Designed miniproteins, single chains. Designs and how they scored, part 107

Each design is a single chain, and the fold is of that chain. pLDDT is the mean over its residues in the fold that is shown.

## One batch from the design tools (miniprotein)

Design m3736
Fold by ESMFold2-Fast:
Structure m3736 (fold): chain A 69 residues (1-69)
Amino acid sequence: GKMGEEGAKLAREAAEEAREAGARGGYSTGQMGSVDARELTEKTGDGELGLEAGKKGAEGARQTAISEA
């Protein structure tokens, strides 16, 4: 549902921010989080699970980018 799409978008936005900062690991982490959010929503039908997966992916992307700085 919409919540899973929102999670995927949050992870994608974090990935793009990491890419612009030159953080390749952060970009990869954010992209994986976006995929995980969509797949989890599709497999379970639970948009909240997808949203949480996306949020975790976005946070992981940010933390990875900081570690690469």
Scores: mean pLDDT 79

Design m3737
Fold by ESMFold2-Fast:
Structure m3737 (fold): chain A 80 residues (1-80)
Amino acid sequence: NKEETLKYAEKLAEEVAKELGEKEGLSEEETERVKSRATELVNHRIEHLWSKGIKLSKEEIEKLVRESVEFSVAELLKQR
């Protein structure tokens, strides 16, 4: 269901944000900001697709989460 999909995406966003944050040398605060931003982007996309009757596979969710975290990291680094 939608709630399980959102919960899975949030957990994955936390894990990916931690991995990429560590790789990029981000602080805990910066990593939390990346997680929050990526979660916002992922939730918005999932809710939009769900409203259109489109259900994402786990693989599609993983790709969406990774792309959203990478975008959020790049956005944060550009603001430095």
Scores: mean pLDDT 84

Design m3738
Fold by ESMFold2-Fast:
Structure m3738 (fold): chain A 57 residues (1-57)
Amino acid sequence: SLEEEIAARLAAEGLPASYVPLAVAFAEGWARGFRMPISPGLVDLAIDVVRIDAAAR
């Protein structure tokens, strides 16, 4: 599932698992808004958003 993929990617990057809902919501929101499938590139973008938020804390 998307949640499992994002959770695994966050763990591999050393990012907090508490960000899974934010990353999932971001990816699903983009896919819905632009009527696009959830691609590896969109997952990478969601992880980048988490990195930016985590770095600001």
Scores: mean pLDDT 80

Design m3739
Fold by ESMFold2-Fast:
Structure m3739 (fold): chain A 100 residues (1-100)
Amino acid sequence: SSAENRRHARLALEILEGILRRMEAEGRVTEEQFEQFEAAVALVVSLLSEFLSPEERAALEKWVREQLEKIREAIEAGDVETALRLGRELLARLRELLER
């Protein structure tokens, strides 16, 4: 199941990357796209949490929550550039955790 969970995490991360690339290509983030992004992030975090200590999991969940909140604030402000940058930072950290 460990190898299968890592494979599932990679697939979920690819979906997350695809959502972000689509938002970048369109130069905008809709409420629906952000909801899809949040759902994909939640799936990746859930799958990665099986490989993390309780302390690492709590730290990741807190940081992800704070990043998603900042992305939401940027979207509400119409700051697409900041939303996309924060989305890329979130994706990069999740990818690093998967590849370790």
Scores: mean pLDDT 86

Design m3740
Fold by ESMFold2-Fast:
Structure m3740 (fold): chain A 82 residues (1-82)
Amino acid sequence: MKEEVLEGLKKALENIKKAYENARAATDPDTQRAYVEKAERIAKLARDMAKSSGDPEAQKLADEIEKIANETRADVDARLAA
């Protein structure tokens, strides 16, 4: 329950880091956009999970995940605008 939420969020953090790495490694715009969308979906699910838990540690993990999603979007948008 509480431990399952924290474990799920730690897994989400690893998954979003991989999505960011894949977005940066991608050379085509469609693949870059797909990984941005994946990162944003992970961040939304993580935030919903953290809100449901009421746990400050879960909120902190969701904040970290959300920052990575925002960085992924910003990096891809900057590269596509170049």
Scores: mean pLDDT 84

Design m3741
Fold by ESMFold2-Fast:
Structure m3741 (fold): chain A 72 residues (1-72)
Amino acid sequence: MTEEFVEGTAKLYEEEREAIREEIAKLPPEVAAAAREALRKIEEAARYAKQKDYEKALEALKEAEAIGRALA
């Protein structure tokens, strides 16, 4: 369950990478910086998922979610 969620999220990021970058380019600089930090956390989660470290991958995803909530 956790591994499915983490791997699914990482794969969605890889598939939507271009669209995500396009949206970040349209944001104000300070918001764009926070969005890039969230993407870095998603990339970190993908790295941990490939290593099958689902606990650390989930932690990184929670950090990305917290950044996203602060931007909303």
Scores: mean pLDDT 72

Design m3742
Fold by ESMFold2-Fast:
Structure m3742 (fold): chain A 70 residues (1-70)
Amino acid sequence: APGGPVLDQLQQLNAEYKTGLPQSALQALATSIEQDDDYALLSKDPLALRQRLLEWLNLGSPTPLPAPPA
């Protein structure tokens, strides 16, 4: 299936942080985010969008995470 910018970011974060989520889960998350009424606001704020993606991947918790290798 063709990906969008949200799906592409989710795939990159999944690979970098090794969250182990399957493609079907990433696609479902991307679709949910894109269908959310808040998406119009999130798309105008790349930092807020990135934070939402990290939260949905369970990476946005208050505990610090190690930096990705590259």
Scores: mean pLDDT 67

Design m3743
Fold by ESMFold2-Fast:
Structure m3743 (fold): chain A 85 residues (1-85)
Amino acid sequence: MDKIEQEILLSLAHMLIWLAKKEVEKGDEEGAIELIEKVKEIAKKLSKEQQKLVIEGLEEVKKVAEKQGLKKVVEKAEEAIKEIE
């Protein structure tokens, strides 16, 4: 894959992680889960170092979801992290 394409995909993953955190803060469990799934699929196309950055972002989503009591979002974030690593 083109190095520029990987940088674009990493940027997109970070944007989707930010949106997932916002959906969690709104209590939108379904929207957050959809965004986590999209992040997971993008991460599969990234380098191992870039995947580590995505995992860190998903851990932040999980932390916010735990605080909000959104158990399905927590589970989905954990599954995505395990599938990436």
Scores: mean pLDDT 85

Design m3744
Fold by ESMFold2-Fast:
Structure m3744 (fold): chain A 66 residues (1-66)
Amino acid sequence: MDEFNVAAVKATNEILDEYQAALDAGDVDRAVEALRKQSEKYRENGDELLAKAAETIAEGVRADAA
């Protein structure tokens, strides 16, 4: 049980690391892409609330960059 969650957290951390790297580089498009991948992973794990939150943040990042 917890091992499954640990694997999901590890994959999530990889996506978040990409997101942080993209933000540090000022690459909004790559940051949005990382958040989209994060949203998909949350949805696959049944965390629809977290998936929606990640999508909302991605839209906010895109809107602020426009």
Scores: mean pLDDT 71

Design m3745
Fold by ESMFold2-Fast:
Structure m3745 (fold): chain A 74 residues (1-74)
Amino acid sequence: YELSEEEKKEIEEKLKEAGVEPSEIVDAGYVPHGDRDAYAVYALTKNGETVPLGVYDSREKAEAAAKYVLELSK
C-alpha cells in the first residue's frame, strides 16, 4: 500500500500538533483498535510519550503509515 500525499500531510500535521520533532521519534507502529478492521497508528518519542496518529481501516494502510513516520525520523 502507498500513502497518498494527503495521508502523508495528515500524519505530519498530527505530529506537529502534538509538538513532536521528527528527531524525537524512537519507534512507530500500529495496534488493533478494537474493531475487526481498525488499527491505531502511533509514534513513540524518546521522552516516553505515545502520540496517536489516527485509526486506519486496514492493516496495510496502518503499516504504511507507521513506516512513513519512521522515515520522517531519519
Scores: mean pLDDT 78

Design m3746
Fold by ESMFold2-Fast:
Structure m3746 (fold): chain A 90 residues (1-90)
Amino acid sequence: MLIRIGPNGRLELYYRGAWVPVSSLLSSSDIDQAELAARAVLDAIDDGLPRDVLRQVKGDLEKVVNDPSASEERKKLAQEVLKRLDEAGV
């Protein structure tokens, strides 16, 4: 997966010809996009990206968990990624 730290210090994923904030895909109603974003976060943890970048993603995931409009599947996915961030010391 092609990921980077964008100009605002946010984790970005290369998706369909453009760099997009992972937060945008995590908040998507499309579960496939949310799963792709989750995988990008896991790759960022494995690649040892800076904790400041990972902490921003943690905040975005917490918003998904607390979003009353988010599906149960999206909330479960966000919780699983949050667990991996916690295990990585973020």
Scores: mean pLDDT 83

Design m3747
Fold by ESMFold2-Fast:
Structure m3747 (fold): chain A 66 residues (1-66)
Amino acid sequence: MEGEFGLIVRRLLAGEKVELTPEQKELLRSAAKAIRQTVKNAADLGLTPEQVARLEEVAKRLEEAA
């Protein structure tokens, strides 16, 4: 499951058109929510501004695809 999900995320970030099942859309929403939670705790986790910006972009792309 994670391997297939990782491929979907990579294709979406590359700007490819991906047809998503309802289950895959729910998985993307859950992943985006987890990334947003990580960003909220970024200072406590020692994340750099560049890492935070990259995570925010990934979360946004997943939310837009879901």
Scores: mean pLDDT 76

Design m3748
Fold by ESMFold2-Fast:
Parts: sequence; C-alpha cells; structure tokens
Structure m3748 (fold): chain A 62 residues (1-62)
Amino acid sequence: PPPPPAPPPPRPEPDLPYGVFRTPEEGYRVARALGEREGRPELGRRVGRELARGMEDYLARQ
C-alpha cells in the first residue's frame, strides 16, 4: 500500500537577520528567501523591496 503522507516539518526558530547584507540586491534576495521559508512570499517581496529601497537611498546620499 502507499505510504501515509508525512506531516510538515516544524518551522525552525527565526533568526532575525539585521546587518547581514551589504548590497540592496543581497538584502532583497535574503528577504525573499526568508518569506518563502515562512510560506509568505508576498511578505518577503515587500520586506525585500523596502530593504533594497532603503539601502539604495543610503548609498545614493554618498
């Protein structure tokens, strides 16, 4: 007989990544991956976009 479906794995404890990235694209990529891991890709995209925008503004002021 077919094996029973396995239960979904528990979510690992969320480590808050702050200051882990140096470029806007890296920050966006990290936030997007984090959103996917949490099952919230829309949140990841939003956070990544805001993060990238903030870094771009910061770098542009130079």
Scores: mean pLDDT 67

Design m3749
Fold by ESMFold2-Fast:
Structure m3749 (fold): chain A 62 residues (1-62)
Amino acid sequence: DRAEGVVAETLALLKSSLTPKNFDISKQRAVDAAREAVEAGLSPRQAKLVGIGAAMRAIMEA
């Protein structure tokens, strides 16, 4: 699965940048968004940004 690396890098970035609470709130939304972006044909860089954006949205909604 070509999305695997992008998802792993997105999670690593979020884990290093967020508190444990914010990581727990956002991780699933970030994974789903990044995976969907890769499957939609976005570049790895764009897919990571989509995942990060989804994580930030989840945190703001919590």
Scores: mean pLDDT 82

Design m3750
Fold by ESMFold2-Fast:
Formats: C-alpha cells, sequence, structure tokens
Structure m3750 (fold): chain A 88 residues (1-88)
C-alpha cells in the first residue's frame, strides 16, 4: 500500500432528515504502518451509539496496522457505514 493521509467525515440522517450519526477522523499510513488521530463522533440514538462504538473500535484497531490489516479494517469500516445508512 502507498503512503497516504485520509482525513474524512460523514453524516447520516434518519428518514425525517434529522442528524443520526456524525463521525470524523484522520488515518495516516506511512512506512507500512497506520496511525489514527483526531477521532470524533456524535450519535443521536442508542442504536447509532452502538454503531459509533463499533466505528471507534475499528479506528483504534487501525493504529499500528500493516497494509493487509488496514485493508481489512477499511472493509469493516465500510460495513458499519452501510449499516448506519440502512438503519439511520
Amino acid sequence: MKDFTLSSGFRVRDAENRLALEVSGTITHKGGKSTVSDISYTAATPHMQELADRLKAILEAMNGADDEELKELLKELQKVIDEAIENG
């Protein structure tokens, strides 16, 4: 995997266009190792808080991850985002 820095955030709204989940963070991958910084999240419901907790655990697992571990964790992160969209 190439060296990169990804700073991103996303916002999920419910069927009534109310804020359900907001997440932001920075992933830096350099020299075959990942670090995560500037993690923040806000969840409006208990269900979204559960998804936020899962997102936080995945981001924390990315800290020190190698190329293959980071690829797997990014796939898992996308699954949680998909769940938030489906259930938000």
Scores: mean pLDDT 77

Design m3751
Fold by ESMFold2-Fast:
Structure m3751 (fold): chain A 85 residues (1-85)
Amino acid sequence: SLPKVSISAPEEIEEGEEVTVSISAEGDDIESFELRVFDKESGKLIKRSQGSSLSFKAKKGEYLVEGKATSKYGSSLGEPKYIKV
């Protein structure tokens, strides 16, 4: 079966704060994670990680957090999270 993916991120932070986002997955034989942070207005990729967490310094705006887990059976996306700065 495809993995069940959850993303954790704060909803609102102050400009200049360091924010940490994380991913978890339920399922058998999870092989990899990917976390991506985008600027919501421009769609530009700000940062990515192939681990279970990622930290970055917030600039003014909104961010979209995307997370993917991959297993032997395929990949699943978690529900996207949005961060307001």
Scores: mean pLDDT 84

Design m3752
Fold by ESMFold2-Fast:
Structure m3752 (fold): chain A 64 residues (1-64)
Amino acid sequence: MEAQLQAEIAEGLGLMALSIAEKYKDKKDPNLAEDIQRLADLLEAAGAPQDIVDRLRELAEEAK
C-alpha cells in the first residue's frame, strides 16, 4: 500500500518536473541539467513511471 502511494506521488511530482524542465531546457544551464538529472534519479528510486524518468533524463541532456 505505501509503495503504491509513493509511486503515485512520484508520478505527480514527475509530471510537474517535466513541465518545468521542458520550459527551461533552452536556458542551457549546466546547474539546471544536473538538478533535473538528480530529480530523475530520485523519482526513479521512488517508483515513478519509467517514461517520465526517461523524459526527464532526455531533458537534462538537452539543458546542457
Scores: mean pLDDT 76

Design m3753
Fold by ESMFold2-Fast:
Structure m3753 (fold): chain A 98 residues (1-98)
Amino acid sequence: MDAEEEKRKQAKELLERAREYLKRAVEYLEKDINKAREYARLASVAFASLAATDKKIQKEALEAQRYLGRAATGDKEKAKEELKRAEEYLKKAEEILE
């Protein structure tokens, strides 16, 4: 109804997009590292947009973005741990938006 409700709806849509990209990054990590890095980068951009959209989850979105940026570089083992950290912040953002 009001601006707060519209922002929450937009944030949920961005969150779902970020979640899907993050899921793809994890899935491709063992199959195609270049695709995993591409999806991690796309998820990072989605979280940056999310941080700009809803201030309540800005901290969680920016932390997820940071870990995803690291996952888009470096070796596979580091990327795996960085993606797990990004998933933790995704869950925190989802809980806040419920």
Scores: mean pLDDT 82

Design m3754
Fold by ESMFold2-Fast:
Structure m3754 (fold): chain A 86 residues (1-86)
Amino acid sequence: MDSELQKEIDEAMVLIGLAVVDLDPHGREFLKKAEELLKVKSEEEARKELAREIKERLGVSDDDAESTASFIISLVKKLKELGKEV
């Protein structure tokens, strides 16, 4: 029961996360970049590179870029776990 509920929560959180990503015209591009980085780099290295690109394109602070990069990487990992396209 708890495992079934957790899966439903994860699916709902992924859908909410994708809706948030779609609020920004660059959101899907950052998701795709995160997927590509995770294929060749560690999660920590991928997060650092993604945060740098987010900072450059959106003009946000380092802290905001890191938080956004962490969110996007977590979303990509959950999408892959659920067998959904990025």
Scores: mean pLDDT 78

Design m3755
Fold by ESMFold2-Fast:
Structure m3755 (fold): chain A 77 residues (1-77)
Amino acid sequence: RSTELARQAGELYDQAKKLQKLGDKGDKKALAQSYRLLSESSRLAAEAMRLRGEDEVAEELERLSREYEEKAKKVEK
């Protein structure tokens, strides 16, 4: 279960990196979507860490997820 969530988080991270490359070229929509995927990746990674009993690490990843959501909203404005 934890391994599956970590795998899904990794897939979202890879997709986010591809969109971030487009954002670097001036595509604000791609940049915002990249941050949203990084947020979701961090959230899934946090869930994986909680399943492994790593609650402190999970809390840090949950905070990081919220920060990426804020960055996505800032780019969209």
Scores: mean pLDDT 80

Design m3756
Fold by ESMFold2-Fast:
Structure m3756 (fold): chain A 68 residues (1-68)
Amino acid sequence: IEEEVKELIEKLTGKKATLDSDLRLDLGLTTSDVVHLMQQLGVEVDEATAARLRTVRDVIEYIEEYKK
């Protein structure tokens, strides 16, 4: 999951992601971009939920909870 998330972010943004990278401030992703990112990883998420995800770590933790 972690490597899949990082690779997908790098593919979409051209920027190398770390766990502590801010999705919006460091990586330039919008809330809609986060929704699409999650959908590509097999996770259905609405814009309100995606707006709460701040860092790459938050995305990974959400996916892990979703797949429980």
Scores: mean pLDDT 78

Design m3757
Fold by ESMFold2-Fast:
Structure m3757 (fold): chain A 69 residues (1-69)
Amino acid sequence: KKELLLEAAKVIDSDPKGQTSEVASLVAAAHIHYIAGDWEAAVELLRKAASLLEGESKKKVLELVKEME
């Protein structure tokens, strides 16, 4: 599960839209919730970050999030 979170974060960071302050804040919040054991909230925050992306990056993040469930 941790590996999937890190892969999702890398995909987001590789997208120019993923480097915005808004998306970075969502990814940081997802990491905090994951460390706290609140995996449902972490998954929801990653989905919100993915919604701000387009094309293959969005699709890849959503696939990784499904694997985390």
Scores: mean pLDDT 75

Design m3758
Fold by ESMFold2-Fast:
Structure m3758 (fold): chain A 74 residues (1-74)
Amino acid sequence: ALEERFARARALLERLAALPPEEAAALVAALDEEELEWLTMAAGALAREELGLPALSAEELRAIYEENKRKAAE
C-alpha cells in the first residue's frame, strides 16, 4: 500500500539523519526517482510533526503523491 511505502521512506529518512553527511549523500544518490519522491514526502511529514502540526492522513498522503507525479511530468 502507499502508506507502507511512506513508512519505509520515513524509516530510511531516520537512518539518513544518523549517518555522516558523506554517507547520507551516497545513499540518497543510490535511490531511484520513486524512492526519492517517497523520501521527500517523508521529510515533509517529519517537518510538520516537528512544527507541532497534525500528522497527514492516508488521503492527504495520496494527494501529495499524485501532485508530485503531476509536477514530475511537467
Scores: mean pLDDT 70

Design m3759
Fold by ESMFold2-Fast:
Structure m3759 (fold): chain A 98 residues (1-98)
Amino acid sequence: SEELREEARRLLEEGRRALATGTVEGVRRALDLVVRALDLADRLARLGDLEGAREIVEEALELAREALKAVPADDRELIARAIGVILRAIGRLLDLER
């Protein structure tokens, strides 16, 4: 559990740094890293680490929301991707409340 939590936190920190570049490539990288962190949160939940999974999902949701704000207004594909990632994170939080 701790190794998975540390890896997920590392991915989210890398995503925040990618987003800080102010580039479209940085936004795409941040969203990719959010998805990978959500996959690790799924693994944490399966191992019974619901608290660790929740913490990672909450951080991933925050980063995905910031990524959406950074998407160029005319990049419809990237807007849709960011919204999809946000909805996935919300769904994971709802599952963890059961």
Scores: mean pLDDT 89

Design m3760
Fold by ESMFold2-Fast:
Structure m3760 (fold): chain A 73 residues (1-73)
Amino acid sequence: ASKEEIAEAVRKRLLELGVPQEVADIVAETVRNASSVREAQAAVYEKLLELGYTPAQAFGIALEVARTIRELE
C-alpha cells in the first residue's frame, strides 16, 4: 500500500476506536512522514504525549497504529 493509503487506514482505525477526529488526523500525518513502522510507532507515542495523553494511552494507540501498518504490508 502507498504511504497515503496507510495513513488513511490508520486515521479510519482510530476513528473506529473513538479517538477524536483532530487527534486521528495528527496521527495519520505523523505516520505519513515516518520512514518505518518502528519510527511511526515511536513518533505517534511522542506526539500523543505532547497532546496530553498518558503514557499508557499513548502506548496503546501507538501499538494499534503499528499493527494497522503491518496488516497493510
Scores: mean pLDDT 85

Design m3761
Fold by ESMFold2-Fast:
Structure m3761 (fold): chain A 72 residues (1-72)
Amino acid sequence: GAVMEAAKAAARASGERAGALVERHLGEPATVEVVEGADRVVVTVTSPSIKATLTVEGEQRTQTFEGPGADG
C-alpha cells in the first residue's frame, strides 16, 4: 500500500544518506540493501569498516548495530 511504499522510500533514502556519509568520511564504498516485509523495512549499510542496520516496523523505528556477518 501507499504507506509501505512511503516507508520503503524513506528507509532507502536514509540508507543512501548513510552510505554517502561513509564514503565521504571514510573514503570507502558503501553497499545499501533494503529488505521489505509485510509491515517492516530493514535497511543494511555495509562498508569494509562498518555494518549498521535500521529496522522500521509499523509505527516503530529501531536502529541496531550488528557485527560482521550478521544480517538484519
Scores: mean pLDDT 71

Design m3762
Fold by ESMFold2-Fast:
Structure m3762 (fold): chain A 72 residues (1-72)
Amino acid sequence: MLEAAARAAAEELLKKGYSKETAERAGRAAAVLILAGKSVDQAARELQSLGFSPEVAETAARAAAEELERLR
């Protein structure tokens, strides 16, 4: 489940024009946070504290949560 959520988040960031490095790092971090039970808003705030922009953080957190919901 972690790999699927991380990949979905990274793919959404790539579609928005972010680099592969940013997409993979943000996607992995978002997937970990959502799987740990954080809400999309909580995960996005944590990602921003890690240095990601609000757009990257919100996009990655939402995409990871949507993929995990699809797998349930």
Scores: mean pLDDT 84

Design m3763
Fold by ESMFold2-Fast:
Structure m3763 (fold): chain A 83 residues (1-83)
Amino acid sequence: VTITLTPSSGDQTVTVPAGATVTIVNSSSLPATVTVTVNGEKGKPKTLKPGDTLTISNLPAGTVVTLEFTFADGSSTTVTVTA
């Protein structure tokens, strides 16, 4: 599954099969900072440059992943993935 992000794409929710791989692409001209939360466990922030991808693989059934993106212009969007 591929999810394409821009500052104007808005919040997204996607359901995937267990064991799926989710690829998220920053298709904007702006870098974004992403914080990944897996089943309530907050990870360290990462930077996604324009054209960079973030891959999440081998999601167990019942996993909820929340990805909060903050773009360099101050806009934000949230992607929620449920397996």
Scores: mean pLDDT 80

Design m3764
Fold by ESMFold2-Fast:
Structure m3764 (fold): chain A 89 residues (1-89)
Amino acid sequence: LKITMVGLFIAEVGGKMVAYGTAVSSGEPTEVTLLFTVNGKTIEAEVLERSSSGATVGQAEVEKGATITAEAVDAKYNVKGNVLTKTAE
C-alpha cells in the first residue's frame, strides 16, 4: 500500500475558509483518512468522494490566516502519505 497527497487547496465558500485535500492510494484496498493540522490542532476531514481509482477527496473548515498541513493515513496498514502545507489567505 502507498498513499500520496496530490493536492491541497484553500477557498472561501459562503464566508468560511475551507481546505480541500486529495490523496491517491495504490496497492492494497483501503479507506484513507485525511487529516488537516491547523495551528497545531489536528482535524479529521469530511470525505466528499472516494473513487474506484483510489482517490479520496476531503474537506474541513479552517481558520483564516492559519497554516494548514494535510496528511493521508491508513490505520489498518499503518501507512502514511507525504505532507502538503498551505496558508489560509
Scores: mean pLDDT 77

Design m3765
Fold by ESMFold2-Fast:
Structure m3765 (fold): chain A 78 residues (1-78)
Amino acid sequence: SEKAKKAAEILRQAATDAENAGYPHVAEAARYIADLLEKTGDIKLAANAVRQMASVATGPAADALRKAAEELEKLYKE
């Protein structure tokens, strides 16, 4: 679906931002969620997973994940 593709792009951008900030494990987890999202189309589940990941992350990685969660939440509420 178009929304799932946009959501996966948002997550992959957040993963790149986290990796560049020095958080490769956060980036790997975000990319895994993006891949799962492309297969399932479940944007709401992806948003919840990213929000929870943001709550245990710190610094720029937490900021990137929080922004991604907000954008995903907007997509599935349309």
Scores: mean pLDDT 83

Design m3766
Fold by ESMFold2-Fast:
Structure m3766 (fold): chain A 94 residues (1-94)
Amino acid sequence: MITLVVRGLNTRQATALAGLLADDVEEIVIRSQDTGLTATVRGGDSMEEVFERTRHLPPDHTVEVTIRAKDEEGAEKAEKAARLVAPDAEIERL
């Protein structure tokens, strides 16, 4: 299991990222850097479930996204998706 931390995106970008990756990862945690509020998206969540889980986070807040990938292929997909959604985002592997 591989953990990625993505920084430098807002809640809208993080929600889009979670929707793109829900089928490929075990869990995605989005944390507002402004408030500390979190949203947790689980592997297999639908786009509608992703939107419901993230609706309490303001769309313009800066967030940190922790992605728990199942394997290396999932981690590579996560990095690619993060670069697609937020090209300037900082990506760290733990």
Scores: mean pLDDT 85

Design m3767
Fold by ESMFold2-Fast:
Structure m3767 (fold): chain A 77 residues (1-77)
Amino acid sequence: SLQQGVKQLVDRQIKVIERLIKEGKYNSAKTGAEATIREIEIWIAEADRDGDDALKKTLQEYLKRVKELLKKVDELL
């Protein structure tokens, strides 16, 4: 499903960001986190337009998680 595909894509993006943090590549991790936040915000807007409240809620939870990773990266820079 489209919903499942979006979840898999976001999970992969988060894993890449976490790997970059572990490798000390903080500038790359920041760029990746900022790009992922922008993508999730677009998907939230699309889910809202489609009335998909379940997907919107899931994406908001992912958005919070990626923002926490970005905050962590900013504290390490």
Scores: mean pLDDT 87

Design m3768
Fold by ESMFold2-Fast:
Formats: structure tokens, C-alpha cells, sequence
Structure m3768 (fold): chain A 100 residues (1-100)
């Protein structure tokens, strides 16, 4: 099972990748920096509070990417529809993919 820090680091890495991709868009960079700050603020949170915040950040990221034409509305809706357990499993798969 992934630790809280591994889940935080996984999402922060995803946000940094998008920040690098969108570096020429100052509004997108500012939004990504705000999302990264929210993720870092969860370091001392409970697992339940952490997962809730990470899911909210992922949904906001997905909506931002949809607004930029990089994701479909269906992709955002599918992410929003995930239970906390399904979201946790998704993060653990993402972490394993990044470590591979």
C-alpha cells in the first residue's frame, strides 16, 4: 500500500509534468502552482482528508485540461464518479507506473 507521502509525491510529479508542458501559459502555471500548494498542505492530514483533497485536485486539474482541449468532458465525469477507494486504487496504479 502506498504511503501518504508517496501519494502526495505522485500527484505533485503529475502537476510538475503539466506545469512544464504548459510553461508558456502563465494562467495555467498559476493554477497548477495553487493545486500543488493544496497537495503539499495535506502532508499532516489524515488518510481520509488526504484522499479527499487529492481527488479534488485531480478533478480541478482534469477540468482545467478539458478547458484547454486536452481532455474530454467524459474523462472529467469518469474521474468525478470514482469512489474514494477507486480513486485510491487509481493513485496506487499511477505510482507503480511512475516507479516502473
Amino acid sequence: MASKQEMIDTLLQSLETWRATLATDPEAVARLDALAARVRATENSSMEELLATLKEVEVELARMLQGLGLLSEDDVAALEALSMEEFRQRLERQLKSLKA
Scores: mean pLDDT 80

Design m3769
Fold by ESMFold2-Fast:
Structure m3769 (fold): chain A 102 residues (1-102)
Amino acid sequence: SQDQADTDAILTALKNKDAEALVDAIERSSLRGLIAAVRQLDPKAARELQFAFLQGKLYETAKRLAEESKNPLLRAFLTALAGLISGKPREEVIAEVKKILE
C-alpha cells in the first residue's frame, strides 16, 4: 500500500542517516505512514502523536517528544516533522536533522 511505501521510505532514510531523504519522505507521506514509522521506533510516542493530531497539537507534541527522546533516529524524525509543520524552510530542517544524525 502507499502507507507502507511511505513508512518504508522514512525508515530507510533513518537507517541510512540521510537527512534530505528523510525530509523528502515526510513531505510525501500520509499521516498513517508517518505514525506507522514512529510506531516501529517507539509505540508510546506513536500513540501520543496520533492523539495529538486529533487535538490539533501535533507540532507541540512532536517538538516535546523530540526533546525528551534518547533515541537519535526518533529525535531526527520528530525534529524534521515539527520543523515542517511549523513552516521552517526545507533547507533549515535538513541542516537540523543532519546535526542529530551525525
Scores: mean pLDDT 88

Design m3770
Fold by ESMFold2-Fast:
Structure m3770 (fold): chain A 57 residues (1-57)
Amino acid sequence: NAAAEEAGRRGAEAAAGLTGTGALTSGQMVKDEVRKLGASEEEAEEAGRRAAEAGGF
């Protein structure tokens, strides 16, 4: 799925960019970033969960 691959790639890039801050979970950081972009809390939780599963495995 091209969309899932794109989301995974961007999630990994975001995590790499924040690595110097001692990121513990990429999913949590994606969730916080998605919230700042104006998404609902439920959408942010789902996006963070998907990013963690797709990028961290």
Scores: mean pLDDT 59

Design m3771
Fold by ESMFold2-Fast:
Structure m3771 (fold): chain A 81 residues (1-81)
Amino acid sequence: ASITVEPNPVKKGGEAKITVDAPEDGKLRLVDENGNVLFETKVAKGKNEFTLDLSGLEPGKYYLELVIDGKVVAKKELTVE
């Protein structure tokens, strides 16, 4: 399981390309430093690509988490500047 994000850091109001390699079907979520889920989408087994619009996110640290069967199997820090 892996998560790649480009660019990182990303500028406020920009977009990030997210690539997820999932061993099984699951969910990708964006979480803030307080553990609030800001965004969630389904992922299929294999390679998934998403363009995330960061409009409306404040500068700071966020985490992309791949959740399979209720478990976080991969985590990637995303910095918005």
Scores: mean pLDDT 82

